Designed miniproteins, single chains, continued (3). Designs and how they scored, part 89

Each design is a single chain, and the fold is of that chain. pLDDT is the mean over its residues in the fold that is shown.

## One batch from the design tools (miniprotein)

Design m11079
Fold by ESMFold2-Fast:
Structure m11079 (fold): chain A 56 residues (1-56)
Amino acid sequence: EEDEYWNEVAERARQAAIDARKAVLASDPTASETEINQAMVKAAKAAVDEVDAERK
């Protein structure tokens, strides 16, 4: 049960981070590594919050 939750969190956070990186580069191909990393972290945290909201 808990392992399923963590697997879902990890997968959704990973996908959100990848999507955020693609979105940043599509909008601004000159974005710095710092800007890309900040967007990825923000997206990953949002994905975790979304999973938590679904499983409360």
Scores: mean pLDDT 78

Design m11080
Fold by ESMFold2-Fast:
Structure m11080 (fold): chain A 68 residues (1-68)
Amino acid sequence: EEKKRKEEARELIMESASYGVEAIGSASLAVSSRRNPADAAERERALAQLDEYLERSQELEKKAEELR
């Protein structure tokens, strides 16, 4: 059961890293869409998605720490 908890923690950390990568993708999209009024709505959506992925990543990291 102790080993099982550590395995679960590893999986959560890896999943957290995956969300971190997606957050970088959203940030890149937000940077590339920045001049046209139509781009402003897309940029705002990308920034909201970035925040969501970062929050999810942090949440999973905290859960991984709790499982050790």
Scores: mean pLDDT 68

Design m11081
Fold by ESMFold2-Fast:
Structure m11081 (fold): chain A 82 residues (1-82)
Amino acid sequence: SAALERELAEAAELAKKYLSAEELETQLRMAELVERFYALLKAGAPREEIDRVLEELRRIAEERGDEAALKGVERLREHAEA
């Protein structure tokens, strides 16, 4: 979704000013993985490659206890199955 990509881009810009270097690095890594997910979908990549990106996003979100990010990963998975 273009709306989700916009929200993530806005969050990354805000993070650059207010988060620690470690937290900023984690947010940027998650944003990069979301961009990679959409690039793989657009390219018609194998399901296994898409699932690997989603699993890495889920792992990062789970390690941080970020329930909103976990719900986001679930939505991306549903989008990949459509």
Scores: mean pLDDT 80

Design m11082
Fold by ESMFold2-Fast:
Parts: structure tokens; C-alpha cells; sequence
Structure m11082 (fold): chain A 77 residues (1-77)
């Protein structure tokens, strides 16, 4: 499960770097769900939420971008 979260986070980053924001959202969503359930104290949880915010911003979904930015900030505390 931890390895699956890491793989989804890494795949999300690759898709984001390639401008495939829809695929990045899918992978970061999967990563954040896995970390939330199995390792909520992982720095990768915070990073996955922050990257979801950035991916949604690139897609023009400002409401979801703000939602995940706030969630990432709270998770980092």
C-alpha cells in the first residue's frame, strides 16, 4: 500500500510535467486516498494534496484547487 502510494505520486508528477493534468489528478487523487487511509503522517500525503491543488489550477477548476490547497496546509500542521 505504501509502495502503491509512492508509485501513484510519481506517476502524477510525470503526467503533470508533461502537461497531462487530467492524468495527474487521477494519480494524485489515488495517492492522497492511500496515504490518508494508511499513512496520514507521510510528507507524501501533504505533497499529493498540494499537487492536486496545482493540477486543478492548471485545469481551471479553481474551487477544487483552493479546497486541496487548504487541505494540504492543514495536513502539514
Amino acid sequence: LRLQGQRDHQLGLRHFQNGDYESAVRHFTRASQLYSQYDPNSPLYVQSLANLSRAYLQLGDYDRSIQYAVQSSRASS
Scores: mean pLDDT 85

Design m11083
Fold by ESMFold2-Fast:
Structure m11083 (fold): chain A 97 residues (1-97)
Amino acid sequence: SDLEAFKEKLKELAAKAKTPEEEILVKLAQAGLALYEKDYEKMKEYLLEAIDLLVELKDEEKLEKLREILEELLEKYKDNKKLTELLEELLEYIEEK
């Protein structure tokens, strides 16, 4: 399936990531896949890793954009209690930086 091909390619890209910028892109893609598969714990794990890298790079514009995306997801999934709790934790984590 296209999803299986995407997962395989994503694993290859993760293994080949050399720069923090490449690692961030891979972590964001892994988080999106985890969200699609409803693996909210893995989604949180990948997003925390991406946030830490963005903070280290001092990429305030991309960090702010990620915050906006997380707020949009919180509104979209407001009836999903487990997902909203994890999204709120991620937003609090960003605000502490």
Scores: mean pLDDT 86

Design m11084
Fold by ESMFold2-Fast:
Structure m11084 (fold): chain A 88 residues (1-88)
Amino acid sequence: GDQVSTADVLKAVAYLIAEFTGRADEVERRVPLNERARKLYETLRKHLSSLEQALEVGRQLAEHALTSPDEEARRAARFLLELIKEVE
């Protein structure tokens, strides 16, 4: 299905940031990517070609997702914000 959840997008962005910083294995262990998030990650690599772009998009998405009624989206948002703080 072509339906994408907010949590899937946040996980894909977190994995992209982790790949740019050499931490992909750590992120995969803590927040396993499903097939949908993996496809999103591949798509995001084509559009977000720099760590700076991934950090900016990730921060905006995570801040918005903290207000989500979906617990998985809020959990992914908190993880992404922690990852961004460690990279900055």
Scores: mean pLDDT 77

Design m11085
Fold by ESMFold2-Fast:
Structure m11085 (fold): chain A 60 residues (1-60)
Amino acid sequence: AEAERAKEWIARVLDKPVSEVTDEEALAILRERRAQNEALGLGPDFLATIDRYEAAIRAA
């Protein structure tokens, strides 16, 4: 469920089908977004959501 949601979100960001989103590509985008959100001083909920998505993709 979490890994599926993460890939769907990334597919929308990249404007491409979910089936074409690789785990490597998804993890790279999540890492970049986490760093950007941290630099912007966003709250822990935003970072926690990205961390959950990354963990779900790694576990799948």
Scores: mean pLDDT 74

Design m11086
Fold by ESMFold2-Fast:
Structure m11086 (fold): chain A 80 residues (1-80)
Amino acid sequence: MLSMEEQIKRFEELQKRAQALKEEVFALDNPSEELLQLVKRLEELISEVQEKIVNNEYIDESELEEIEALIDELEALLAA
């Protein structure tokens, strides 16, 4: 199980990756609805984890894994 400090560091890394991917999606002339839906879901999960950090709540590692999975899916779709 990750410490709170390790969870925050991992979350910050995921936020940076997510922001870069969002910029790539919004730079497209006509991003697909699938890409926009994935970005929306990613933003929702990031918001939920951020609220837990602000409230000093323990983050379940599965929540960080879900964010990473969405990032990986976005990267794969953008590379195709």
Scores: mean pLDDT 81

Design m11087
Fold by ESMFold2-Fast:
Structure m11087 (fold): chain A 65 residues (1-65)
Amino acid sequence: SMAEIEEILEKAERAVVRAYLDGVPVETVKALAPLIRAARTKEEILAAAGKYSPLIKEQLERELA
């Protein structure tokens, strides 16, 4: 449902912000943000994160497990 994807996107955005504060480069955040916003499934979010930042992917895997 739309509510479920919104909750997942909120968690993903929080994880990206947290990783940025922990030292992930702004270029990584700029590349990843539009892919997360366009994602329709948890798998798409994890795939995008894994491509650009192993730290963000690891945090999302913990948050969404």
Scores: mean pLDDT 76

Design m11088
Fold by ESMFold2-Fast:
Structure m11088 (fold): chain A 85 residues (1-85)
Amino acid sequence: VPPVLRLLVGGEIPEDLVKQSPTPGVNQTNVLLQVGDKLLPAILTGGDTPDTADLKDLVTGEVIRGTVEFISTPDKDIMLLTPTE
């Protein structure tokens, strides 16, 4: 089973990293990538189809392309990104 990445949607970028975070464009969203107990600031850019996106880690600059699914929970909205490579 491919690893699935958990993204928190609409989160505020930590103030120490806000300088690395551009205002999201029409096809971009600020997200927090959850890696274990750590939250990493990232930009999600829409891909060639509505269900694909590129996730850029704003700390490392690494880009992960995958398929996205939006899930709403009572306490927060999350996206699941399944890497395609």
Scores: mean pLDDT 66

Design m11089
Fold by ESMFold2-Fast:
Structure m11089 (fold): chain A 78 residues (1-78)
Amino acid sequence: NMEKVEELLKKLEEILARLRAETDVARALALLAEADKILQEIGELMKKLSPEDQQKVMERLNPLVEEIARVAAALLAA
């Protein structure tokens, strides 16, 4: 269902914004755990979408995942 995927993508964007503003490692890890759960739910929903809708979701999802990974790496660098 595209409507549900759109809602989850918006939640990922909100998590990314919060993660960019986060300075506490424990809170950052909690945000990353929440992002992982949302990514798993998007993955399950994508299996039920048309190939055209899967492509549209991937075009939006891939940059978000890449940016979350970049911000996480910067925050958790030791």
Scores: mean pLDDT 84

Design m11090
Fold by ESMFold2-Fast:
Order: C-alpha cells, then structure tokens, then sequence
Structure m11090 (fold): chain A 117 residues (1-117)
C-alpha cells in the first residue's frame, strides 16, 4: 500500500525530529534515511482524506518540536532548525500529493544534518 508507506515515512520523519530535540544528530539522520526510502516507494496519488489528516497531524507535531527547540535550546545549530523546517515542508508536500517536492525537502534536511558531522 503506497499510502501506508507515505504515512510510515512521515512517522519516521517525526522520530527524526524527536531525536533532533534531544541533540541526537546521528539518530535523526538514520530515521530520515529510512523516511526517504519509504517515501521513494510511496504512492501519494490515491491518499484518503483520513490519511491526509494523519499527515497534517504529524506535520503539526514537527511544528511543535520546532517551536520548543527554539525556546529551550537557544544554542541549537542553525542547520538543525533548517532541517526541521525542511521536514515540515516535506510533510506539507506529502499532504498536497507532491512526492518529488517531499523527496527534495527530506534530502535537504539530510544535507543540513550531515554538515554537522
């Protein structure tokens, strides 16, 4: 089920975001790599309204993580905040059915985080 793979990709991107909140850059990279592999196999063309709502909820949770990190860790690297912004944009693109845009944003998130290693 291609729609299930899209939801799994978003859930893995949320897990990556939670690792970023804890300062675990290597953990975040591992989860984003898994998210990208799931997304590449996903089919966004036949997602239900319920599945789109699930993606919107996951995107909202990443937005909360972004807001929390900005308040609780003022020394967070800019690359971490940029990676979280790209994860949000990727999930928004999945909601809109734009698989190529979602892939591009997850790849940009990975580039930002890999620059910190």
Amino acid sequence: DGAKLALEAAELALKASMHLLRGDIEGAIRYLEKALEKLKKADLSKMTEEQRLELEIIGGLVRIIYGVLKVVDPDAPKEVLEALDHIIEAIDAMVEGDKEKAIEHLEKALENLRSLL
Scores: mean pLDDT 90

Design m11091
Fold by ESMFold2-Fast:
Structure m11091 (fold): chain A 79 residues (1-79)
Amino acid sequence: SPETEALRRQFERLKEDWAGLEEWYRAAMAAARSAEEVAAIERLYAEAKARGVGLLRQLLTHVTDPELKAEIEAFIAEL
């Protein structure tokens, strides 16, 4: 359905945003030069991860398609 296709596009975007966050975290940690920078990166990463999980769980509440629901649940389980 058009609604399921819209939710699938939202899920694909959230997966892309998640991959970008992981790449940013790796690069930021590699570039960190002090314990204070490491602590700041860890805090920002934890906050961004919590927001990402929240958005995925919120998306899941709108999904009625069983296949898409299973895909989102599997993705969350691997986080």
Scores: mean pLDDT 90

Design m11092
Fold by ESMFold2-Fast:
Structure m11092 (fold): chain A 92 residues (1-92)
Amino acid sequence: STVKRVEDLVTEGDELYEKGLKLEKEGKQAEAGELFKEAVEKYKEAIKLGENNPAAREYLARAYRNLGDFYERLGDYKTAEELYAKAEELLK
């Protein structure tokens, strides 16, 4: 199902993002950056597939929150706030 594909993409993104955070803490900034880039692409794919499917809302909220965190870390505060707002709207 579309929901299962969205779930799988978000799960893959989460795994890549968590690995990236761990590598960043270990001082492996370049390796962390590549994993963050891959995680962002997984989240974007999940959002595109699930954006109009109410059954995917919890997975998309997670994807938006993690994307928001990533943009905030890059100093793009406005994009981060918009992404966080989208996550909260999905959970209303």
Scores: mean pLDDT 87

Design m11093
Fold by ESMFold2-Fast:
Structure m11093 (fold): chain A 64 residues (1-64)
Amino acid sequence: MEKTIDLSSVSSIEEAIKLVDEAVKEGYTKLSLKAPGVPLSIVNAVIDYIKENYPDVEIVDIIY
């Protein structure tokens, strides 16, 4: 299953991580990240969190 997470809708890394946790809890194993105008530091932190905590979850796309 694939889920798109819109990082532009969040104001903090903690909120972004919560969206990832909710998607994985719902059974999604493929994620696409929407990051228009989002700082690269936030995008990279989310990617690192996914790799460390959910190694079986695939990041399919990053949409800037």
Scores: mean pLDDT 81

Design m11094
Fold by ESMFold2-Fast:
Structure m11094 (fold): chain A 73 residues (1-73)
Amino acid sequence: SEEELLAALRSPDLGTVLAALAALGRLPDPWRFEEALAELAQSRPHLRPVLAYAARHHHNPALRRAAEAALQA
C-alpha cells in the first residue's frame, strides 16, 4: 500500500529503503512519491547516488523523472 511504501522509505534499515525504491519502480504512478524521495535525498545524502542511478537507468520512465525531480530539490 502507499502507507507501507512511505513507512518503508522512512525506515532506518537500508535494505527496507532499497526494497521500497524497487517497489516504486513497479507502480504506474511513482510521481506521487516525489516529495518523499526529496525528503530521503535531503535527510540521507549518502543515498543520493542510489537515486541518481534510478534517474538514469531505471526501466520505468516515470520513476526516472520522479528520482530526477527529488535530486533537484
Scores: mean pLDDT 78

Design m11095
Fold by ESMFold2-Fast:
Structure m11095 (fold): chain A 78 residues (1-78)
Amino acid sequence: SKELEEELKRLEERLKELERERKELEEEIKRLKEEYEENPSVELVTRLTGTTLRLIGLEFEIELLKKKIEELKKELEE
């Protein structure tokens, strides 16, 4: 189905966007950890915790999207 192929393409594009965002969050967490080692503060702990929770949420979204992509690929195999 052309409709399923178009949907698959859109989901694959979205997955690439989420993977990029994940890399950005991982780099931000790395920087925050380095800042925390230099100057530990409640503010840095709060930022690190918030960013880590955002990464966890994003990883769940990526896993759900990967499952949807796999399901659509199976449907296209007929």
Scores: mean pLDDT 86

Design m11096
Fold by ESMFold2-Fast:
Structure m11096 (fold): chain A 85 residues (1-85)
Amino acid sequence: MEKERKAANLFVAGQLLLVAAELEGSEDTYRQAADTYIEAAKLYVEAGKKEEAIKVLQRMLEDLTRLGAPEEVIERVKKELEKIK
């Protein structure tokens, strides 16, 4: 399914952006990574893959917290996770 394929591709892109954010220490790159994961999660929900969407956002939340990302980025991912639970 096209939406599921796009979601998977965005998940990979988000992981690469998260690595870039860690290397650069850029708040903007952390926001881009979070936005990309949120888009992937939304597409998983649209594809009927709610559990996959939850896993994507939970993984992102764990990674952002571990890397010490900005609080506003962490809170944004938490809010999106609560919306789909």
Scores: mean pLDDT 82

Design m11097
Fold by ESMFold2-Fast:
Structure m11097 (fold): chain A 60 residues (1-60)
Amino acid sequence: SNAARASALGVEFQRIVATSPTVEEALRRAGELVRREAEREGTRVDSVALAAPPPEPAPA
C-alpha cells in the first residue's frame, strides 16, 4: 500500500523542517527527498521547482 509510504514521507518532511537552519535549506532538502522517491518509482520529476517559491523581481 502506498499510504504507509506517503505517511513516512510526511514524517521525513517534518524532520527536515525541524532540523533545517533556514526555510530555504528545508525546501532544498525536501525537494531532494521528493526527487529520490520519484526516481525510485521510475517517475522522473522534471524539476525540483515545486520546492521553490515563485520568482519575484522585487529585491528585499
Scores: mean pLDDT 66

Design m11098
Fold by ESMFold2-Fast:
Structure m11098 (fold): chain A 85 residues (1-85)
Amino acid sequence: SMIEELKKAMEEAVEAFQAGDREAFIEALSRIVKIVYEAFKKKGVPQSQISDFIEELVHKATEAYRAGDIDALKEAFEEAIKKVE
């Protein structure tokens, strides 16, 4: 399911964050963005709202990475899961 794929990509992002693997983190985040986009598109969410949500999600995730804040990263991901379910 799309939710299972999203959770898997988020787990990969968290693992990359904990390992300090920036390249793996960015690749996992790119997969998260694609899954979130497709999930919202299937729900009929307007394109402008999808773009705004993805920009905020990417900003929160990259700021959490920069700050070394794993809890902020997990919180951003939990919010995304709730919105796509």
Scores: mean pLDDT 88

Design m11099
Fold by ESMFold2-Fast:
Structure m11099 (fold): chain A 56 residues (1-56)
Amino acid sequence: ALTAGQRAALRFFDADGSGTLSDEQLATLLKLFPSLDTDGDGRMDAAERAALESQL
């Protein structure tokens, strides 16, 4: 589950309301909230991206 701050940031980056994040938006989110990167590799795979987008 996301914190209120993480969810607000996610909504901010999904500015068009599509429920989809670009690779640039994901990279920025990982810099701001490293805890979203469960693998600790500085990247999100498709499954992690889908889980994050499900919070939108």
Scores: mean pLDDT 68

Design m11100
Fold by ESMFold2-Fast:
Structure m11100 (fold): chain A 75 residues (1-75)
Amino acid sequence: MPSGLEVFFEVLKEMAREHNLEEALKLAEELEELYKAGASMEEMVPVWQELASLFTREQWEEINERVEKRMRELE
């Protein structure tokens, strides 16, 4: 899938490293590997939900802002 998901995975890994969230970084890498392997969205969703529980709501807002900033044309 085009550049949007690549930017999203980069931002996830950046955020995990900045906040020292080792488990979140590991899950973000696993999610990226599933995406590269052509896994279905249904297969990716459980990993995504687990990852989502490791970030705070405030951190998710920051992730979304960074992704939107880099992907302005997709809005």
Scores: mean pLDDT 77

Design m11101
Fold by ESMFold2-Fast:
Structure m11101 (fold): chain A 80 residues (1-80)
Amino acid sequence: MEKEKKEKIRKLASEATGHALRAIGELLDENPDLEEARRLLRETAEIEREMAEIAESIDPEAAKKSRELAKKYEEMAEKI
C-alpha cells in the first residue's frame, strides 16, 4: 500500500518534471509559444497538487512542499 503510493508519486514527479522542462523550453525559444507554456505550467501545478494529496498520509512535509510548488507554477503561468 505505502509502496504503491510511493511509485505513483515517482511517476507523477517524472510527469511534472517533463511538463516543466517543456514549458521552460517554450519560454527560452526565439519565438516562444506563451499559450503552450501557460498550459504546461498549469498542468505541472495540477500534478504537484495530486502528489501532495497522495503524500499527505506518508510525508506531510513533502506534501506541503508540493503544494508550494503548485502555487509557484500557477503564479508563473499568470505572469506570462
Scores: mean pLDDT 83

Design m11102
Fold by ESMFold2-Fast:
Structure m11102 (fold): chain A 98 residues (1-98)
Amino acid sequence: SMAEEQRRLEERLLRKDEELAEELEKIKDPEEREEKFIRSLSPEELEYLLEQLQAQLEAVKARMPELDPEEREVAEKQMARAQKLIEKIKEALEEKKK
């Protein structure tokens, strides 16, 4: 049914978001993987991912003052990567919508 298809799509989008967050935490250079991941996504998936990344970026930024120096360094790198990814997603969305 249509309801089941929409639910599966939402679950798929959430899973992709969680997967991206995990990749950003583990990879020192996620740029190459991010490019391939972004290219594989639909415009709807890219829009959802953009919103989630912006929310996660704000959450990480809010926790920065409470982190120890080594965790803070990791968080700073995560924020920098998230910002670059957000830019790439916006570019991909513009390209796919045009």
Scores: mean pLDDT 71

Design m11103
Fold by ESMFold2-Fast:
Structure m11103 (fold): chain A 82 residues (1-82)
Amino acid sequence: LKEIAEKLAKELGLKPVREYEDEENGHYSMVAEGSRDLPPRQETVFDENGTKLVVRLSPLPEPRRHLLSVSEVTGGAEDFAK
């Protein structure tokens, strides 16, 4: 989870400011700062083990701050990641 979030953050030019790890529950998120505000984004990806993940990028009220989250999809979740 963290590795995928860090990879996307690097691709988007974002620096992690705060991390929230809940990998026992299949979740990782970070507050990240970039050079500009990015539009909201949601993407479904698979890790190297074939685990289905939902990646979300959300703008925060503070300029250039974003919430980046990665969540495992388990047990027939259809609309929302865990």
Scores: mean pLDDT 71

Design m11104
Fold by ESMFold2-Fast:
Structure m11104 (fold): chain A 99 residues (1-99)
Amino acid sequence: VENLKEVARAILQEMLSASTDEAVREALEKLLSLVDELDPILLISTAFTLLELEEAIKAKDQQRVDIYLSQLERLIEETENPEAKEILSELKEYLKKKA
């Protein structure tokens, strides 16, 4: 999975550049620092979910917000790394308040 980890790094860096929310960027930076310890597929899925959630919040699309919050919740449940779980759980609560 070495090539997949490098793909995950590239995607996370691109997602970080695309994000306009400071809390989302901080969470993505922390996840990027954990890339060698995390499942790269879950990491990529998490990054896409965070960006989709950010866009849904900006669009004030409550239906999309609810869908992506539920998806983020499932990804948190699948995450085995306790530091990543904490980062994502705190970010989820922040985004729920912003929505």
Scores: mean pLDDT 80

Design m11105
Fold by ESMFold2-Fast:
Structure m11105 (fold): chain A 57 residues (1-57)
Amino acid sequence: SAAEARARLEELTKNSSEKAKELAKLSFDVMLREGRIPSDEELKLIVENAEKSAEIL
Protein backbone atom coordinates (compact mmCIF):
# COMPACT_ATOMS: atom_id res chain seq x y z
CA SER A 1 0.00 0.00 0.00
CA ALA A 2 1.00 3.66 -0.30
CA ALA A 3 1.11 3.95 3.51
CA GLU A 4 3.50 0.98 3.79
CA ALA A 5 5.73 2.42 1.04
CA ARG A 6 5.80 5.79 2.83
CA ALA A 7 6.74 4.12 6.14
CA ARG A 8 9.52 2.21 4.36
CA LEU A 9 10.80 5.46 2.77
CA GLU A 10 10.94 7.07 6.24
CA GLU A 11 12.93 4.07 7.56
CA LEU A 12 15.38 4.20 4.61
CA THR A 13 15.93 7.98 5.06
CA LYS A 14 16.19 7.86 8.90
CA ASN A 15 19.93 8.70 8.90
CA SER A 16 19.88 10.90 5.75
CA SER A 17 20.33 14.69 5.72
CA GLU A 18 17.21 16.89 5.87
CA LYS A 19 17.73 17.89 2.21
CA ALA A 20 17.98 14.24 1.11
CA LYS A 21 14.77 13.45 3.07
CA GLU A 22 12.95 16.34 1.33
CA LEU A 23 14.15 15.28 -2.14
CA ALA A 24 13.21 11.64 -1.51
CA LYS A 25 9.69 12.67 -0.38
CA LEU A 26 9.29 14.83 -3.52
CA SER A 27 10.22 11.90 -5.80
CA PHE A 28 7.92 9.55 -3.86
CA ASP A 29 4.98 11.99 -4.09
CA VAL A 30 5.51 12.36 -7.88
CA MET A 31 5.30 8.56 -8.31
CA LEU A 32 2.10 8.43 -6.25
CA ARG A 33 0.54 11.27 -8.29
CA GLU A 34 1.38 9.28 -11.45
CA GLY A 35 -0.53 6.30 -10.01
CA ARG A 36 2.50 4.17 -9.08
CA ILE A 37 3.32 2.74 -5.65
CA PRO A 38 7.14 2.30 -5.50
CA SER A 39 8.59 -1.15 -4.80
CA ASP A 40 11.29 -1.60 -2.14
CA GLU A 41 13.93 -1.58 -4.90
CA GLU A 42 12.47 1.65 -6.37
CA LEU A 43 12.41 3.22 -2.88
CA LYS A 44 16.12 2.42 -2.44
CA LEU A 45 16.86 4.07 -5.80
CA ILE A 46 14.82 7.15 -4.79
CA VAL A 47 16.88 7.43 -1.57
CA GLU A 48 20.22 6.92 -3.39
CA ASN A 49 19.34 9.58 -5.99
CA ALA A 50 18.12 12.00 -3.29
CA GLU A 51 21.35 11.61 -1.28
CA LYS A 52 23.49 12.20 -4.40
CA SER A 53 21.42 15.27 -5.35
CA ALA A 54 21.66 16.66 -1.80
CA GLU A 55 25.49 16.53 -2.02
CA ILE A 56 25.45 18.63 -5.24
CA LEU A 57 22.71 21.09 -4.21
Scores: mean pLDDT 82

Design m11106
Fold by ESMFold2-Fast:
Order: C-alpha cells, then sequence, then structure tokens
Structure m11106 (fold): chain A 85 residues (1-85)
C-alpha cells in the first residue's frame, strides 16, 4: 500500500479559508469526499501564526488522511498525507 504525501503553499484570506483549503487538498489527494472530518486550530498569540490540523476518514476508499497547516498573514503552508486505514 502506497503512502501519498503532498506539500503546498496556498494564498488564503483568513483561517476559515485555510481550513477549507486543507480539507479540499486531502479530498483531492484521496480522490473523493471525506466521510468525516475533524479540524483543530491553535493560535500563537505572540507571533499570530495559526496551526491547523485535519483528520479525515474516507470510508468508501479505505483511507485516512492527515493535514498540518501553518497560516501566517495570507499564506498557508500545508502538508497532506493519505494512508490506507
Amino acid sequence: SMVIEKEEVVEVKDVEEAKRAAIEALEKLAGGKASSVKVEEWVDEETGEVTITVYAVFLDKGLIGFAVGRVKGKTLKIKTVVIPA
């Protein structure tokens, strides 16, 4: 079974768009819509950097996905990974 990984830099207007971009990136990598998604957010109040994590389950494909993104200003740096469940 192949582990599929991707790193991307995306321009976003806000953290909510960054969360949507992270979910979309995982769904594109998995080749379908997630059956369930959990999103968590942490803000570094000193730097203003926001860390987002996404856990996604793709039941119909037998896959799980993980994304870690960091948002600074209008830039999202994100790593996505999809693996067999």
Scores: mean pLDDT 84

Design m11107
Fold by ESMFold2-Fast:
Structure m11107 (fold): chain A 78 residues (1-78)
Amino acid sequence: MTVRELLEAIERYLAENPDLSNEERAELGFLLMVASALLSLDPNATTRELIARVSELTGESQSSISKRINEIIEKAEK
């Protein structure tokens, strides 16, 4: 999956779920911000690069971030 595909999935999930909690919106908003920044620097950025960057910024493990991204994708696809 590309960062662009992930960004589109998150945007769709936010649009289709207006009743999301403030905590969920903040988390998704952070991912969108990082994804958008990466795409502005490299339009071909991969999800692996996004995971590495989020891990660097948050101190969270890449495996944990990957799991959360997969959960978001599954929810966006319903």
Scores: mean pLDDT 78

Design m11108
Fold by ESMFold2-Fast:
Structure m11108 (fold): chain A 60 residues (1-60)
Amino acid sequence: MTPEEKALELIEQAAATPDLVERSKLVREAYKLIQEIKDPEKRKKVIEADVALGQALRAA
């Protein structure tokens, strides 16, 4: 599994998690993986998913 795929999976798990502490841990792990993504296009895709999660959390 690529760092991009793993980071997206972690963000998806965070979005499904109602526990704020567990959600923060999943997002933190995704951020570490983003730093391993050398392809700017793939990195942007993961960042966009994280921004979408952040917007959803503010709306809730």
Scores: mean pLDDT 76

Design m11109
Fold by ESMFold2-Fast:
Structure m11109 (fold): chain A 100 residues (1-100)
Amino acid sequence: MMSLDQLKQQVNDMVDQSLDDLDRMQQWYSSTVTDQSTMNQIQQVLTDTRNRLDSLRQQANNSRTVSQVQTVRDQVVQTVTDTYRRVYQLVSDSINQQNS
């Protein structure tokens, strides 16, 4: 079992990695997505996710129990998963509109 401080560090590391992954994703989609409306929606999703991840980082750092940090860690995983799903859906919908 990880200590409270180790779990907080893990959440901070996960948030840092996720933010880096979102930046790389934004750069990739900015160069490949030709529909400005779809790209604007992707940028909004990524901005909302960055704000959520920063909020979750603060919640983890303010947590006083292992259970609280574990809950925040699970919310970080859920937030990232939902973001990837949403971005994928936006890109897929854009492609389907062009092929419909």
Scores: mean pLDDT 85

Design m11110
Fold by ESMFold2-Fast:
Structure m11110 (fold): chain A 77 residues (1-77)
Amino acid sequence: DPEAAREVARLAMESAIEAAKKGDYTKAAQMARTGAENARLSGVEEAADLFRKMAEASQKGDGELAAKYGEEGVKAA
């Protein structure tokens, strides 16, 4: 169900952005990966790529880069 996948992607990315703002980069990376997978399942490749980049930036502890990718991903979704 692409609509259900899109909703899961949106909620996961909102959670990822909040986690990154709090400095919880482990949760941010996990939620960003969930967002990326569900964005891909919903057919929104641009959002999926941006959420994947947010997960990578979060793993590296780069909160500024993670936030930039997260905001662009939400805009693309």
Scores: mean pLDDT 83

Design m11111
Fold by ESMFold2-Fast:
Structure m11111 (fold): chain A 60 residues (1-60)
Amino acid sequence: KIEELRKELEERWLAVGERQLDVLGASLTPEQRAQWRAELEKWAKEFADIYVKRLEELLK
């Protein structure tokens, strides 16, 4: 289902972001780390939602 595709996209984006934070975490200030994490979570959900919406419309 489309909902499952959205979850997969979210998970993949978040996994990439988590790996980046693991590598760079010690080099980032606490505020930079918090900001980046928030952006990654927001982008993962936002892009997955946009992708799914567009795909649903095009596949009609």
Scores: mean pLDDT 76

Design m11112
Fold by ESMFold2-Fast:
Structure m11112 (fold): chain A 58 residues (1-58)
Amino acid sequence: SSELERRYAVLYAAGAIYEAGGYAEGLMLSKEEGERAIERGREEGRRLREEGEELLRS
């Protein structure tokens, strides 16, 4: 439980940081590529968050 919560928190935070960094890098190269990377990161993070929330409610 605590380990799962820590892993989830780390992944969620990493996702947010990755989104910011990926967007900045994408603006330098290609906004479209950066935006797609951010979207995938958000989707992955959202799925992990939902799984974590379900476990917390259980």
Scores: mean pLDDT 63

Design m11113
Fold by ESMFold2-Fast:
Structure m11113 (fold): chain A 91 residues (1-91)
Amino acid sequence: SQSDITRSIGLILRLIGILIDAEYRGSLSDEEAQEVISLLQELVQMARQGKLPKVLGQQAIKIAQDILKYIKNEELRAQVQALIAELQQLL
């Protein structure tokens, strides 16, 4: 639906904002990495419900992959990698 598209775009725009901040600073805080995990979990739930357009899901995956190099905490990076893999399987 249009509301699902709007929600997907909002989540992706937040991921883009985090990526831009990370690129400028050269790193992400653990709090920012936790926010990435929460955003990806919402996208995964939308994908499971058939509410995430494939093109938007693919864009989210690319952005999340670019974010990975800025996450210094190995446990948080592993959680982001797992969510990326789950999204890839659902699309």
Scores: mean pLDDT 91

Design m11114
Fold by ESMFold2-Fast:
Structure m11114 (fold): chain A 78 residues (1-78)
Amino acid sequence: SALEELQAIAAEIQTLVKEMAATLPQDVVDAILQKIEPLLQQAAEALRAGDYEKAAALMQQVLDELKALLAKEKAKQA
């Protein structure tokens, strides 16, 4: 179901945020979170409207952007 997909995506996002907080400086984590905040806001609005398909798609975009940003920061450390 779309709700189960959304819960799985949310869990993966939480895991990545925890990894970032453990491995990156706080100012870098804050900058990354600021970049994804508009998508998180849109996902929250979709959830309030009961549009779980739209919420899941937006949360997938958040997950993809977090993965890309974390990979870029890890690459800087070679």
Scores: mean pLDDT 83

